# Ledger of designs, part 88: designed miniproteins, single chains, continued (4)

Each design is a single chain, and the fold is of that chain. pLDDT is the mean over its residues in the fold that is shown.

## One batch from the design tools (miniprotein)

Design m15055
Fold by ESMFold2-Fast:
Structure m15055 (fold): chain A 76 residues (1-76)
Amino acid sequence: SEDEKTLEKIRKKIREAEERLRRWEELSRREVLLLSSELTIYSVLARLLDTPEGKELAERIDKLRERVDEKLRELM
């Protein structure tokens, strides 16, 4: 279904974000800001699905956003 495709797209973005955050020290300020923006958009998309799976993915994204925000505070 279209929702399943959207969920897989969101899961892929979460995996990409987790991989980028594993290379934490290599991220520039611009890359951290872009990642923060992307995660915000994907959190909204996950919530718009109005499914338990979408809510779980949104919560996972929000935890990643917290880590990105911590890095942004260090860079500002």
Scores: mean pLDDT 82

Design m15056
Fold by ESMFold2-Fast:
Structure m15056 (fold): chain A 92 residues (1-92)
Amino acid sequence: APSVEELEERVHRHLLGLIEKFKSLPKEKQEEIIEKVREEAKLSKDPEESKELEELAELLEMAAKGAPREEIERRARELARRVAELEARRAA
């Protein structure tokens, strides 16, 4: 089974790729995606999933506002770690 560190790296790479694609979209589409993610967070019955979706929405909002690359990468790493830890707990 993959380690938490291997899962974190995989999730982090996917998040950075998602952010690159997101930044290439028109501003209107970026706003629609952020709103949809926040709506999904509110509808989630799982508190951990709701928190992850809110953190994703905040990360996307930062990218849309042109936050520094270092800040985006740091926040993406924090989210990736939380996702990897949650997946490891579910596998135990």
Scores: mean pLDDT 82

Design m15057
Fold by ESMFold2-Fast:
Structure m15057 (fold): chain A 87 residues (1-87)
Amino acid sequence: SELEKIKKELEELLEELRRELGIRDPVVVQAEVGLAEAKRSIEEGDLEGAIKNLEQIIAILSTSDNPVVQRAAERIRELKERLEKLA
């Protein structure tokens, strides 16, 4: 399903952030919490809650000058737009 694809892409994005920045990086820690909350909301059928969680992560990541973090923010925006089409 589209929801399973979105969840998979969120997991892959978090793994990329962990590889590039390290598991103890504050950005990775914040993204891990927020993406876990978004994934839980999707699993519970709370698409509005999931969208809100993704918006909060985008706000956090969008202030970074790191290209890896900027690319992650853009990918999350795309996933949010896909989720909004299902809501």
Scores: mean pLDDT 84

Design m15058
Fold by ESMFold2-Fast:
Structure m15058 (fold): chain A 78 residues (1-78)
Amino acid sequence: SDAEIIAGLNSSDRATLLAALEAIARYSDSVGLALLIAGQHDPEVRAAIVAGLRRQTDALASPAVRAAALALAREMAA
């Protein structure tokens, strides 16, 4: 669910965060790509996002999921 993805993106548990990143990367929008660029120096983050992109669907992320993912991308890029 959207709530589970948002909770995962804000989790301090690394495995939960990586699962949420893989899930968000499956949406057919630019959010997964933005996260990939921001997280490029973290090989686990890159692997999770690439796995999601390989299993991409035609579904779009909700505005709440997009906002949470973009906030994380800005934090990771800093």
Scores: mean pLDDT 77

Design m15059
Fold by ESMFold2-Fast:
Structure m15059 (fold): chain A 91 residues (1-91)
Amino acid sequence: SLEEILREIGLVLRLIGLELDAKSIKTKEEGLKIIEEVEEIVREALEHLDEEGVERVKREAIRVLKTILKETDDEEVKERAKKLIEEIESL
């Protein structure tokens, strides 16, 4: 449906924005906030998108989380990002 297509585009654009934010992480709070928003986006994709849309959102989400792992110095942020990657890959 048109609504499903627009939702997929919206979620992917949000993830692209989060990847840009992930490249400039300065604090633990910023890293955790990006991770929480990635979790919410993946949850919305699972609820509203078809299999192809979910796979696209999963790929973009993992890209954001891998960027966090490269840019953050905080061990808790790294562990939460790794854990979420494993959870998304198991979906």
Scores: mean pLDDT 89

Design m15060
Fold by ESMFold2-Fast:
Structure m15060 (fold): chain A 66 residues (1-66)
Amino acid sequence: SLTPLQFKVLEALAPLLNRTEPVSYEEFKEALEKAGIKVDEETLKEAYSKFDNPVEAAKIIAEALE
């Protein structure tokens, strides 16, 4: 089960999940920034590298916010 924070991160990324075209790092970062989610660049890059599994990416971001 997702924590409330993990779910919030996943909701921020939801518009990107149903796309057929590849999601760029800039789009990934912008989606999180629009939701008020700010983490360091290393965390963003790690989460983006795992975005083929959106739940794993959301967990990485949520851990950095705790």
Scores: mean pLDDT 82

Design m15061
Fold by ESMFold2-Fast:
Parts: C-alpha cells; structure tokens; sequence
Structure m15061 (fold): chain A 69 residues (1-69)
C-alpha cells in the first residue's frame, strides 16, 4: 500500500479535530514523514501499534496515520 498523501493526512487530522482532539500542523508533518519512511522501508501499517513502532512516532502521529489509511 502507498503511504497516505498529505491531503489524506490533513483530512484525518481534521476528523480528529472535529472529535475534540487538538492536532497541530507539526503533528501532520510528523505523520507525513513517518508514513513516507515506512513506505520507503516496505513497512505495512495496519494498526496504531504498527505506526507507534516507527521511529519518532507518538500516539497523536500514529492516530493520524491510522485514520488516513
């Protein structure tokens, strides 16, 4: 599967914001960097735990990536 696009990650962040979660633009940039690195390494992300296994990924970044899939 290809990494989520910036637009898909923005939509995921907007969804989280609509549900009362505070998401910064930096969280979206971190999600994009982590998703691209996973794609480059051939890592499949299917869960929050998979996303959390990526270097530099916290719970917020993992939630954005997983929601964008």
Amino acid sequence: MKAPSREQLQKAADYLRQNGVEVSDEDVENALKAAKEAEKKGISITSVDDALSLPGVGLMTASIITRAL
Scores: mean pLDDT 77

Design m15062
Fold by ESMFold2-Fast:
Structure m15062 (fold): chain A 82 residues (1-82)
Amino acid sequence: SVDEILAAARERLRELEAELAAARSVEEVDAVLERGDALGREVAAALAGKELSPAEQAQVLALTGELLALGARAVERRAELS
């Protein structure tokens, strides 16, 4: 279901946020960015062709915002470690 896809994606996002917080090198930050991008693509693929309710669409937008925020934090962390 859409809810199960989104719940699994949020769990993976939490793992990525923890890994970013623990990152001590540019290579570790780049690995988090690559996996974050992959997660976004996987969610888009899993939802492709599905008709989403307004509530489900709001959940997808919220997850997209969280992924964008992770990316922004990763860029900042990368600069600190460079």
Scores: mean pLDDT 87

Design m15063
Fold by ESMFold2-Fast:
Structure m15063 (fold): chain A 68 residues (1-68)
Amino acid sequence: MLTPEQQKAVMRVVKEVLDDIDKNNLSLEEAIEKTRELMKEAGITDPAVIEAVIRNVEGLYKLRKEKA
């Protein structure tokens, strides 16, 4: 399970990526790359955690584009 510190960092990363998608019209590839970078900066290096967060971002990106 993620520590409270890691959980807070993950929520911040997702929020920043989603805001950039909306404000700067990021592509899916750009959103994934930014997610990986921000996760590393937050000290989250567990591949399983990174992959789970990327899948969440991908899902939110697809929902946004399907509804647009």
Scores: mean pLDDT 79

Design m15064
Fold by ESMFold2-Fast:
Structure m15064 (fold): chain A 61 residues (1-61)
Amino acid sequence: SGLKNQILSLVSPDNKKTIQKYLDKVTNEEDLETLYNYLKDENYYEFNLKLLKLRDTGSLS
């Protein structure tokens, strides 16, 4: 989706491959929108917490 590409454009190049793998586990557009909004707001703390939750559980909820 366009949101995955937008998220990847906002993250560090060093992290793109790892973040792409996490985003590929996301099954709904609302979770992608949530991650994108954290990055747009420069809320990197919440963004990183949600990525860790995706890594460990496959979900942001």
Scores: mean pLDDT 79

Design m15065
Fold by ESMFold2-Fast:
Structure m15065 (fold): chain A 72 residues (1-72)
Amino acid sequence: SPLAAESRALAARHAAERQKAIDEGNKLMEVDPEKGAEYLAQKLKEIDAQHAADVAALNARGGEEVRRLTDA
């Protein structure tokens, strides 16, 4: 289903964004361990919050579609 494909795409995007943040944070830690760690913590918090919001929105839409299909 389109929603299942969108769910997989969100999971893949979340994993890719986390990995990119980790790579960027590790590069910063080579120059300034404290600043790199602070950047990584903040960036992961932002990425996880955005992903949680996107998943919640998709689940709400999925619930409505399942209800509509069951009623048909």
Scores: mean pLDDT 83

Design m15066
Fold by ESMFold2-Fast:
Structure m15066 (fold): chain A 72 residues (1-72)
Amino acid sequence: GAAGGAAEAVGHALAGDGERAARAAKEGQSTATMIANMARLSGFDEESARAAGEALAAGDGKRATEHVRAGL
C-alpha cells in the first residue's frame, strides 16, 4: 500500500539506493506528503524530507538521496 511504499522508499534513500527508492515511491499514491510526514516523526529536517519526497514522486531517486543527506 501507499504507506508501505513510502516507508520502503525512505529506507532505500537513507541507504543511498536512489533507484530502489524511486521504484518504491511509484507504488504509493501520495508519496511526497507521506514521506515528509514520516521523516518529521523521525526527527528529520521537514524541508529536506519534502524535497526528497517530491523527487521520489517524480522518479528522480538520485536527487531524492541528495535531499535526504542534506536533511541529516
Scores: mean pLDDT 63

Design m15067
Fold by ESMFold2-Fast:
Structure m15067 (fold): chain A 66 residues (1-66)
Amino acid sequence: SMVNEAQSKLDELQKEYDSASEEKKKLAGNYIELAKDALERGGSSLNQEQLEELSKILDQAEKDLE
């Protein structure tokens, strides 16, 4: 499911975040927290539009951690 894919991506990005420089953590931190909040509060009840927004948040976090 797209929710499981988003959770897997967040778990991957969290590992990258934990080992990132302080500069990258400052850039990505807000997006990591937004993605966590969306998944914790929405879970399996996230609709398509919410999943698309979550995907964009995860993509931004990934870009900031590169």
Scores: mean pLDDT 82

Design m15068
Fold by ESMFold2-Fast:
Structure m15068 (fold): chain A 78 residues (1-78)
Amino acid sequence: DIEKRINALQAMLETVFDDIKSEQGLDDTVAEMKALLRAGDYEGYFSLLDEIKEKYKLDATVDGLKAAVVEMQRLRES
């Protein structure tokens, strides 16, 4: 079920964004990431993720966020 998997990936993204917002204080950065995703600016989204990965040492978290968006795009194009 493609829709069920997309919904699970979106729920994971929202949980991770809330964790980054609460634990790192990156409210503006999270808002910018969400705006880029809504605009379909995936290049900007991945660039911003790479910036926070380096600055805040969030390698596993960033890799998970990237993988989830790539999988959601793949599912929507299938």
Scores: mean pLDDT 78

Design m15069
Fold by ESMFold2-Fast:
Structure m15069 (fold): chain A 95 residues (1-95)
Amino acid sequence: SFEEELDKLIEEAKKEDEEKAKILGNLKGAVEFARKYVKDEKKKEEFEKWVLEQAKKIVNAKTKEEVEELARETERKIAAFLKENGIPVQELPEP
């Protein structure tokens, strides 16, 4: 399952890099939030698969710059996904 695969990646990351583990933990929280409020099952499944692939890339990244780039891109697309599905995302400055 998504949860089992992501939890395994988080545990692997904790052994090597605290920052990677923190990033993956944040991604897990975002997916759990989306899962509660996004009702389209196909969109949820595609989103979860995409996030899991990004998590794998982050774990396998060899440079700090690559990790930061992947994290930023992943967070940006998570925010866009939530907005597209009508979930209020607080942004500054607020419209």
Scores: mean pLDDT 76

Design m15070
Fold by ESMFold2-Fast:
Structure m15070 (fold): chain A 84 residues (1-84)
Amino acid sequence: SSARREAIRRAVRAFGARLGLSEAETEALERAFLSDAPLSAVLATVRRVLRLPDTPEAQRALIDAFMNARDVEDFLERVAGLTA
């Protein structure tokens, strides 16, 4: 729905502002979550934007965050913890 898409955009922008992401990085996250892209492509975009290492451990942490998240907002809070 339009309301759900707007909620996702709002959550991603708030997340980007909190973590000091560039406008381009924030837009890349918005596209990833609002597109029909496969999960692997979405997680790759999240990893790159958050500057997480390209390791099996980081990939597993992203998959675990996704599997345990209720929604996009919860997922973003979980992955923010990976950058702290």
Scores: mean pLDDT 84

Design m15071
Fold by ESMFold2-Fast:
Structure m15071 (fold): chain A 104 residues (1-104)
Amino acid sequence: PVGIAMVRVVAPKERIKDSAAGAAVGALEAGAQEVTVVSDNGERATATTPEEARAGVAKLNMTGDEVTVIAIAPAELARKVAEAAVRGALEAGADSAEYVVSIF
């Protein structure tokens, strides 16, 4: 079974990129196979490694204070991945991060 963790991150404009990168890296380190960061203007960056995640987020043009991070993981890791993404976002300066996990 596959799990999808969708994490909504809210951060001040000056911290939004760091918070998005923190969430993506946290998810990947916790066992996500793939992470997609979606900016508020619909731009996307997809990564399978922490280095790719940091580079991808740096290229995004983020116009607002909110970003969505979508992680794909084995179903048994999906919650751990979501929790790690939330932790990474908050440690990087996010005001809040919330998640929803779906199992297929």
Scores: mean pLDDT 89

Design m15072
Fold by ESMFold2-Fast:
Structure m15072 (fold): chain A 74 residues (1-74)
Amino acid sequence: SEELERLRKKLEELEELAKLGAKKYADKGKQLQRDTGDEDQGVLGQSLLDMADPKTAEKGRKRAAEAAAKRAAR
């Protein structure tokens, strides 16, 4: 599915964005949100910039992964 493929790319890009740095991560998070319409990307990026909280990052990843799994299943 095209939607599932895009979501998978977002997850991979999130890992790369984290390595680029907190400032760039927030900026790219917003970009991903605009590209996919998924607000979680923008919020996740900003949260990671402000908090650097692994729990917040995990929540975003789990939500995205669960959504992708559900789409693939249906």
Scores: mean pLDDT 65

Design m15073
Fold by ESMFold2-Fast:
Structure m15073 (fold): chain A 64 residues (1-64)
Amino acid sequence: MEEAEKLIDEAAEELGKIFPDGDAVRETVRADPEAGVRLAESVPEAQHAAKLMREALELRKKIE
């Protein structure tokens, strides 16, 4: 969980820099990382953020 939280936070900050509604985007990514992945995958400059979120989701899935 700790590692997954860190990756989600990093992805949220990256996406927040890319989109004009940075605060709303960061909240969405933290609340719903799966929606965050879909958003990041649609934007070429957000590919790194998408990878971070996918890694976080895999870590959470391994726990339960």
Scores: mean pLDDT 75

Design m15074
Fold by ESMFold2-Fast:
Structure m15074 (fold): chain A 104 residues (1-104)
Amino acid sequence: ATVTVTVTAVPIGDTVLVRAKLTGPYPAKVTVKDSNGNVLGEATLAPGSEGLLRIEGVKAGDTLTVEVKALDENGNVVASASTTITVKQGEITTKTLTITVPPL
């Protein structure tokens, strides 16, 4: 099975709004990290839902890592993918992550 997460990052001053839209039959945990691996925000999304993360204290040129973990019905991580977003003032960045879930 396949899970797709579309991540849209909208920079507003010193804040980045990260919207994650989940398509597929599995829930997913979305985590936003800085370049040192510190967790700046996280959300767990139900199948077919979307979430919004407000990340404060982010500057133009900063790199954020967005990590997506697909979960089974018991909450176990069955597959993961990540992408990086470089914050650019005045620019909306969209990334799509496609995760293939192995047979459960």
Scores: mean pLDDT 82

Design m15075
Fold by ESMFold2-Fast:
Structure m15075 (fold): chain A 91 residues (1-91)
Amino acid sequence: LDERIKKQEEAMKEGTEAFRKAAELLVKGGDIEEVAKYLSKIVDEETARKAAERAYEMAKQNRDKLTVEEAQGILAKALNEAIDEEEKKRS
């Protein structure tokens, strides 16, 4: 039980850090592939790529004034929409 709980905690911590790193890259104008790579630690590669693309389109509206907090909000919305799209394909 200990190793299973610790693996779950590590996965959650790794996901949180990857998400924050992706948001920082979005603010700095990093490439879509780099953002998708960090998001792929939370979701599958296809969903991660779609989320990164959506986040970049949303970020275009505020690129010059984007904060990390705003980027996290954009990324969360993009990720949620990409997950919903994948779930719809499965249904």
Scores: mean pLDDT 73

Design m15076
Fold by ESMFold2-Fast:
Formats: structure tokens, C-alpha cells, sequence
Structure m15076 (fold): chain A 81 residues (1-81)
């Protein structure tokens, strides 16, 4: 359960980052969303495979990567805004 709880925590943090991206000016927001969707796709695919396999440790690792990617994209977008 600990790994699943950690995965849910990273998912929540990633959601918070996405909500912040959605508050950016339209032009910057569109670019940030497109970059996030493109770059997170491989991690989302791996996270889904890990979840289906019951590998909650790997699920947490990939959700952490998605969260950190979101933070990086948000920081870059804020500099461009």
C-alpha cells in the first residue's frame, strides 16, 4: 500500500502543477500544454503498464517523472510569460 499511496501523492502533485499551467496566459498555456502532453506520453504509457502489472513502485516512479516534467514545463512557461 505504501507505494500506491506514494503514487497517488505524485498524481495529486502533478494535478496541482497542471492546474497552475491552465492559469497561464493563453499563448503560453497552449505551448506548455502541447509540450507536456508530448513529453509525458511515454511516462504515461509506462505508468499504465506498471499499474496493470501491479508494480506500484514503478507506477510511483513514473508518476514522479510526470510531476517533475510538469514542474519543469511550468517554470519554463512562467519565464516566457
Amino acid sequence: MEDLEKALEYAKRADEVVKKILTLPEEVKKKAVEEFMKKSEPYLKEAKAAYEAGDYKKLAEYLEKIYKLGEEILEKAEKEA
Scores: mean pLDDT 82

Design m15077
Fold by ESMFold2-Fast:
Structure m15077 (fold): chain A 85 residues (1-85)
Amino acid sequence: IEEAVKKGAEAAREGARRAEELVKSGKATVESGVGLTLLAIGDAIDEGLKAGLEAMKAAMDSKETQEGIKRATEAVGEAAKLEKA
């Protein structure tokens, strides 16, 4: 379960990185980048939690999953600040 949670967090981080690059390169707007990051987080959580409902609750409460979501949100936030500046 810890491994599945870490994999989910890594996928969320990867999705956020992709969204940040798209916003930074001007291929996507800040709103679009946020949307892509939210979708990547959702997909990563779903993929990480395919082990069942109990694993879903544990993964949602894990530091690894929360840290991955935090990093994803921070990356998009930094791209937004850079574009608005």
Scores: mean pLDDT 59

Design m15078
Fold by ESMFold2-Fast:
Structure m15078 (fold): chain A 110 residues (1-110)
Amino acid sequence: MSPVEKIEKLIDENAKKVDAIEAQVDAVAADTSLSPDQKIAQLSALMQEAMVVSAGAVLAMITLRVLRKAGEISQEEYDKLMDRINEIMDRVAAIEKRIIAEKARLRAEM
């Protein structure tokens, strides 16, 4: 696997993790069988998972910049992959804001 293929795979894996976290946040929010405390605990765990994805996206960004400086990736491929990383980062930020807001609502119900 080339260095570019390795970074593409890392971006693909992080995108799948974001999709899974979004689905789990939706499931927790909609679950009428869970107490507010149980929901807060699960949302806190999902927040930690989102932070790990954010760290992975930052690592991908740093690696991509190194590859571009080394001339191992074209400007077009660099821009495309950087856009994908930025999309992941934006989605993670939205998930984090949603979790914070949901935990605040749940605490008000306790």
Scores: mean pLDDT 89

Design m15079
Fold by ESMFold2-Fast:
Structure m15079 (fold): chain A 97 residues (1-97)
Amino acid sequence: GIREFIEKLLERAEELLKEAEKLIEEAKEALKKKDFESAKKKLNEADLLLGQAALLIGMALWFAKKFGDEESLKRAEELAERLAELLEELEELKKEL
């Protein structure tokens, strides 16, 4: 049903956020080594994954609000906050390039 669909959106968004976080950490290590080319590539990949996560979180928020799924709404809001934090970190790291 719709709840299972929302849960799948949120699970995929969480996976994308975890993968982006790993890429951001790898980019930090590359920057410490002055490997700017590797850092740039990893930050670009993280940016793409965060963009995909944003779309899935947006859809989950819309459906959760429409169907009164309070648990999914809370989870989507928590993922949206994590997304915002990762986007801020990504922009700060891009300034070092």
Scores: mean pLDDT 91

Design m15080
Fold by ESMFold2-Fast:
Structure m15080 (fold): chain A 80 residues (1-80)
Amino acid sequence: MPSRDDQTYVHMYIRMRNDQSSYDFYQRYGPSHTVRTMMMQGDITPDDISRIAERVDGPSSGERARRGMQGMIRTIQQQQ
């Protein structure tokens, strides 16, 4: 069965895919203790989100998702 973490990561990926801007993601998830902490502590990595993207939207989605998450992490770090 998918773990609770796997379900959380899938939801996170779907939201990232729908957000065209790292700023929009930060506004929704940046102040969230759980999601922000997971990203900043490396509990979910760009490689993890890439694998989820490939599973949800197919093999070509992985690189785009990886780059998107890297941009979001950078945006969060710059706003601290």
Scores: mean pLDDT 64

Design m15081
Fold by ESMFold2-Fast:
Structure m15081 (fold): chain A 88 residues (1-88)
Amino acid sequence: SMLERLRRLDEEARKEYVKLAKEMKLPEEIIELVEKGGFYTGSVWAAVLISLIKRKSKIRGVEPSEEEKKLLEFAEKVLEIDNRLEAE
């Protein structure tokens, strides 16, 4: 069923997001947020983060901070994970 597929995708995505966040040594607050996010919430959060960081940089003419670059890298990798899992 669709609901069973969604639950499986959510669980698999969450495991990969948490592993990645820990490997990248992201702040504990972000790791906790990712653990609760799941497939759909994680992808939406990642897309919003990418948009906000890139928009802020463009509007203010300032390069993203090292912390923002790290979050941007994490968010882009989350979208790559989601694309891979959705294609399976």
Scores: mean pLDDT 75

Design m15082
Fold by ESMFold2-Fast:
Structure m15082 (fold): chain A 100 residues (1-100)
Amino acid sequence: MLLTPAESEADLANALDLLDKSKAYVKQGDFSKGASYYAAAGILLSSARMGGHYDPKAELEFLEKSKETYEILIEQGKNVDLNQKLVEQYTKRIEKLKAE
């Protein structure tokens, strides 16, 4: 195993901090910054999970809030093709998590 438990725990903690920052930007109406911070949080959640620190509640919140943010960006005409693909991917993952 290449990641230590401490490194995986740090990735999870950093992912949760980035989720909070994303929510703050979205609340302020800065959906582009919110989306960027959600993307960073998703990378760290994936890294933490690979290292043995899986938080399904955090993953579900990340997916649902990111999807909502991407839908708003689509309504604003921003990166529509990319954001539509992300909404589709995240919807499928949310459905799978809720079916488990």
Scores: mean pLDDT 81

Design m15083
Fold by ESMFold2-Fast:
Structure m15083 (fold): chain A 78 residues (1-78)
Amino acid sequence: GRGAALEALRAILHAIKENNVSLDEAIQGLEYAIKKAEEDGDTEAARILRDVLNKMRKAKSKEEFIKILEETIAELEA
């Protein structure tokens, strides 16, 4: 559900902002979160996270990654 997607996205955003992960590692973390959501039968979380993954794969900078994550988190909180 929305809450599980929010938790995963917030964790990835925090790791990027703290410079604890590379952009490639952030993508890998998102792919892992999608797999876990699918395994748990959380089709809504998997869909939300997959939409974010598709946007992040087209991003060219750390700043674009942060913007995508912040905008998606804000939308899910509304």
Scores: mean pLDDT 85

Design m15084
Fold by ESMFold2-Fast:
Order: structure tokens, then sequence, then C-alpha cells
Structure m15084 (fold): chain A 101 residues (1-101)
């Protein structure tokens, strides 16, 4: 189904972001570059998630759950400054998704 394809594509997008963050942390990329990477990725995730929720409002709980799962995984591997920023962006994104549904 189209819904199943959208969920698969979104999961792949979140997985790629998690891999990129993990690799960047392992290579000790500067905090300022990590913050730019996070901001760019969240913009792409937001744009995709909002389009999916507009087409399929019933997927909103699943999309939010996937975003929360990704966020918890990132919080376990990043420095506190990055973790605080990721949590803030996650909260803002979830609020936007709930308002759109």
Amino acid sequence: SEKQRELIMFEAMLGMFLIQVSVAVRHEVPVEDLLQMVDKAFKEIEDYALEVVKKFPELTPQIIAMINDMTQQILSIVPQEIADHVQKLTNELIDKLKATA
C-alpha cells in the first residue's frame, strides 16, 4: 500500500540520520558541525513527516513513535549539548505534527 511505502521510506530516512550522527560522533566531529548536521536533518525529516501526515493523518501516532525512537537512540550516543538541542527540535516537530493532523 502507499501508506506502507511512506512508512518504509520514513524509517529509512530516520535510520540514515542515526547512522550519520553515530559516524560523526565516532570521528569526533566538532560540536558546531554536529549541530549543523542535526539542524539540516531535522529540516528534511520535518518536511517529509508533514507531507506524510497531510496525506495520511491516521499515521501520525506511528510517525511520532518513530521520531521518538530515533531521538532516544541519538540521545544515548551524543554529548549533552547536542542531546538538549535534539530533544528541543524533537518536541517542536511533534507539536507541528499534532497541529497538522
Scores: mean pLDDT 90

Design m15085
Fold by ESMFold2-Fast:
Structure m15085 (fold): chain A 61 residues (1-61)
Amino acid sequence: MMSAEELRALAEEILEENRGQPREVILQAAADRGRELGLSVAEQVELLRILLEMIDEEEAA
């Protein structure tokens, strides 16, 4: 089970790798990465929640 800190670090990595890409592309990358890593449904949901929060924060800046 990945910790919240590990999921946050993963979200930051995905966002950095997809810098300048549309929201849809970033979310798809997160879904693909979560599947590849064998994350549980709960961990995948939390990863997407963190990533969406980060995207919204960056767009607001």
Scores: mean pLDDT 79

Design m15086
Fold by ESMFold2-Fast:
Structure m15086 (fold): chain A 79 residues (1-79)
Amino acid sequence: SKKKKEELLEKLKQKAVDMIVAELSKTTEFDEEFVRERLLENTSEKLLEATVRLAKTALKEDPEPHPEASEVVELYEKL
């Protein structure tokens, strides 16, 4: 269903942004809400593809501490 793919894509966008914000917050103090808003507004297909690639790399290197990365990859594979 086209609608199901659109719902999965929206979930992927949210989870991708969550993963980026979580990684940045580990080493950098920043306005999480501001950064989250900007990422959501500017999420392109290329940014999603890059985020999925980063998530796959994170899971390969250390799967346990990256639950958000696991969700991103799972959602992308369902598309």
Scores: mean pLDDT 72

Design m15087
Fold by ESMFold2-Fast:
Structure m15087 (fold): chain A 79 residues (1-79)
Amino acid sequence: MLIKVVFDGDPVLGATGKATDLETGLTGTATAGDNLSWPDARIVVEFPETGKTYVTRKVNSTVDANGKTTVIGEVIKEL
């Protein structure tokens, strides 16, 4: 299960962003559990429509021309 996260600012510990489940299209909130420069950096994502919370590990990250960071995370745990 892959989740796309777009961060609102610098992707440091505690940074917040918007999550999208790439299988369902459902949207939620994301909080960086690690500095996203780290290998396997963790992001906590919450989907209010389902009441589910997941921990993801960083698979890939990209930065756009405006400095906005997008991360693809793979779900490793449900909370």
Scores: mean pLDDT 81

Design m15088
Fold by ESMFold2-Fast:
Structure m15088 (fold): chain A 76 residues (1-76)
Amino acid sequence: SAMEARLAALPQVLEDMARALSAEFGKPLEEVRAVLEAHRARIEEAIRAAAADPVAGAAALRAAGLAVLEGIRALR
């Protein structure tokens, strides 16, 4: 299923995002990974929600993404 495929791909997607966000914000990769890992359960839940309601799932993913960006901005 699309949900199962997205969940299976998530570890690689999060690693790619961590590298991109680390480069973009100039923050240590390990700290950016920690922020993404702290939000992993929320992201997984949003992916599962999208399987039942794509609109609600998209909103949940957007909210999770904003929380990740705020966490990265808070890194010093």
Scores: mean pLDDT 81

Design m15089
Fold by ESMFold2-Fast:
Structure m15089 (fold): chain A 72 residues (1-72)
Amino acid sequence: MTGEEGGRAGEELGRRAAEAGERAGDQKSYQAGKNDAEAGRYALETGDGAVGGAAAYSGRQLLEELKARGLV
């Protein structure tokens, strides 16, 4: 995964997870999603595909966990 692909996905997925966590009053999910979005943005700025890929994976996993809990 390129830094652009992973970074964009990480920023989007992390942001969505943070929004879902905020709506649910789940501070832990809000903070985790915010961290993934920030890591995705960092990957976009630096071209770091490893950071971007990790952020995308983390954000996706967090959204799947939130869906399993009925929060998205």
Scores: mean pLDDT 81

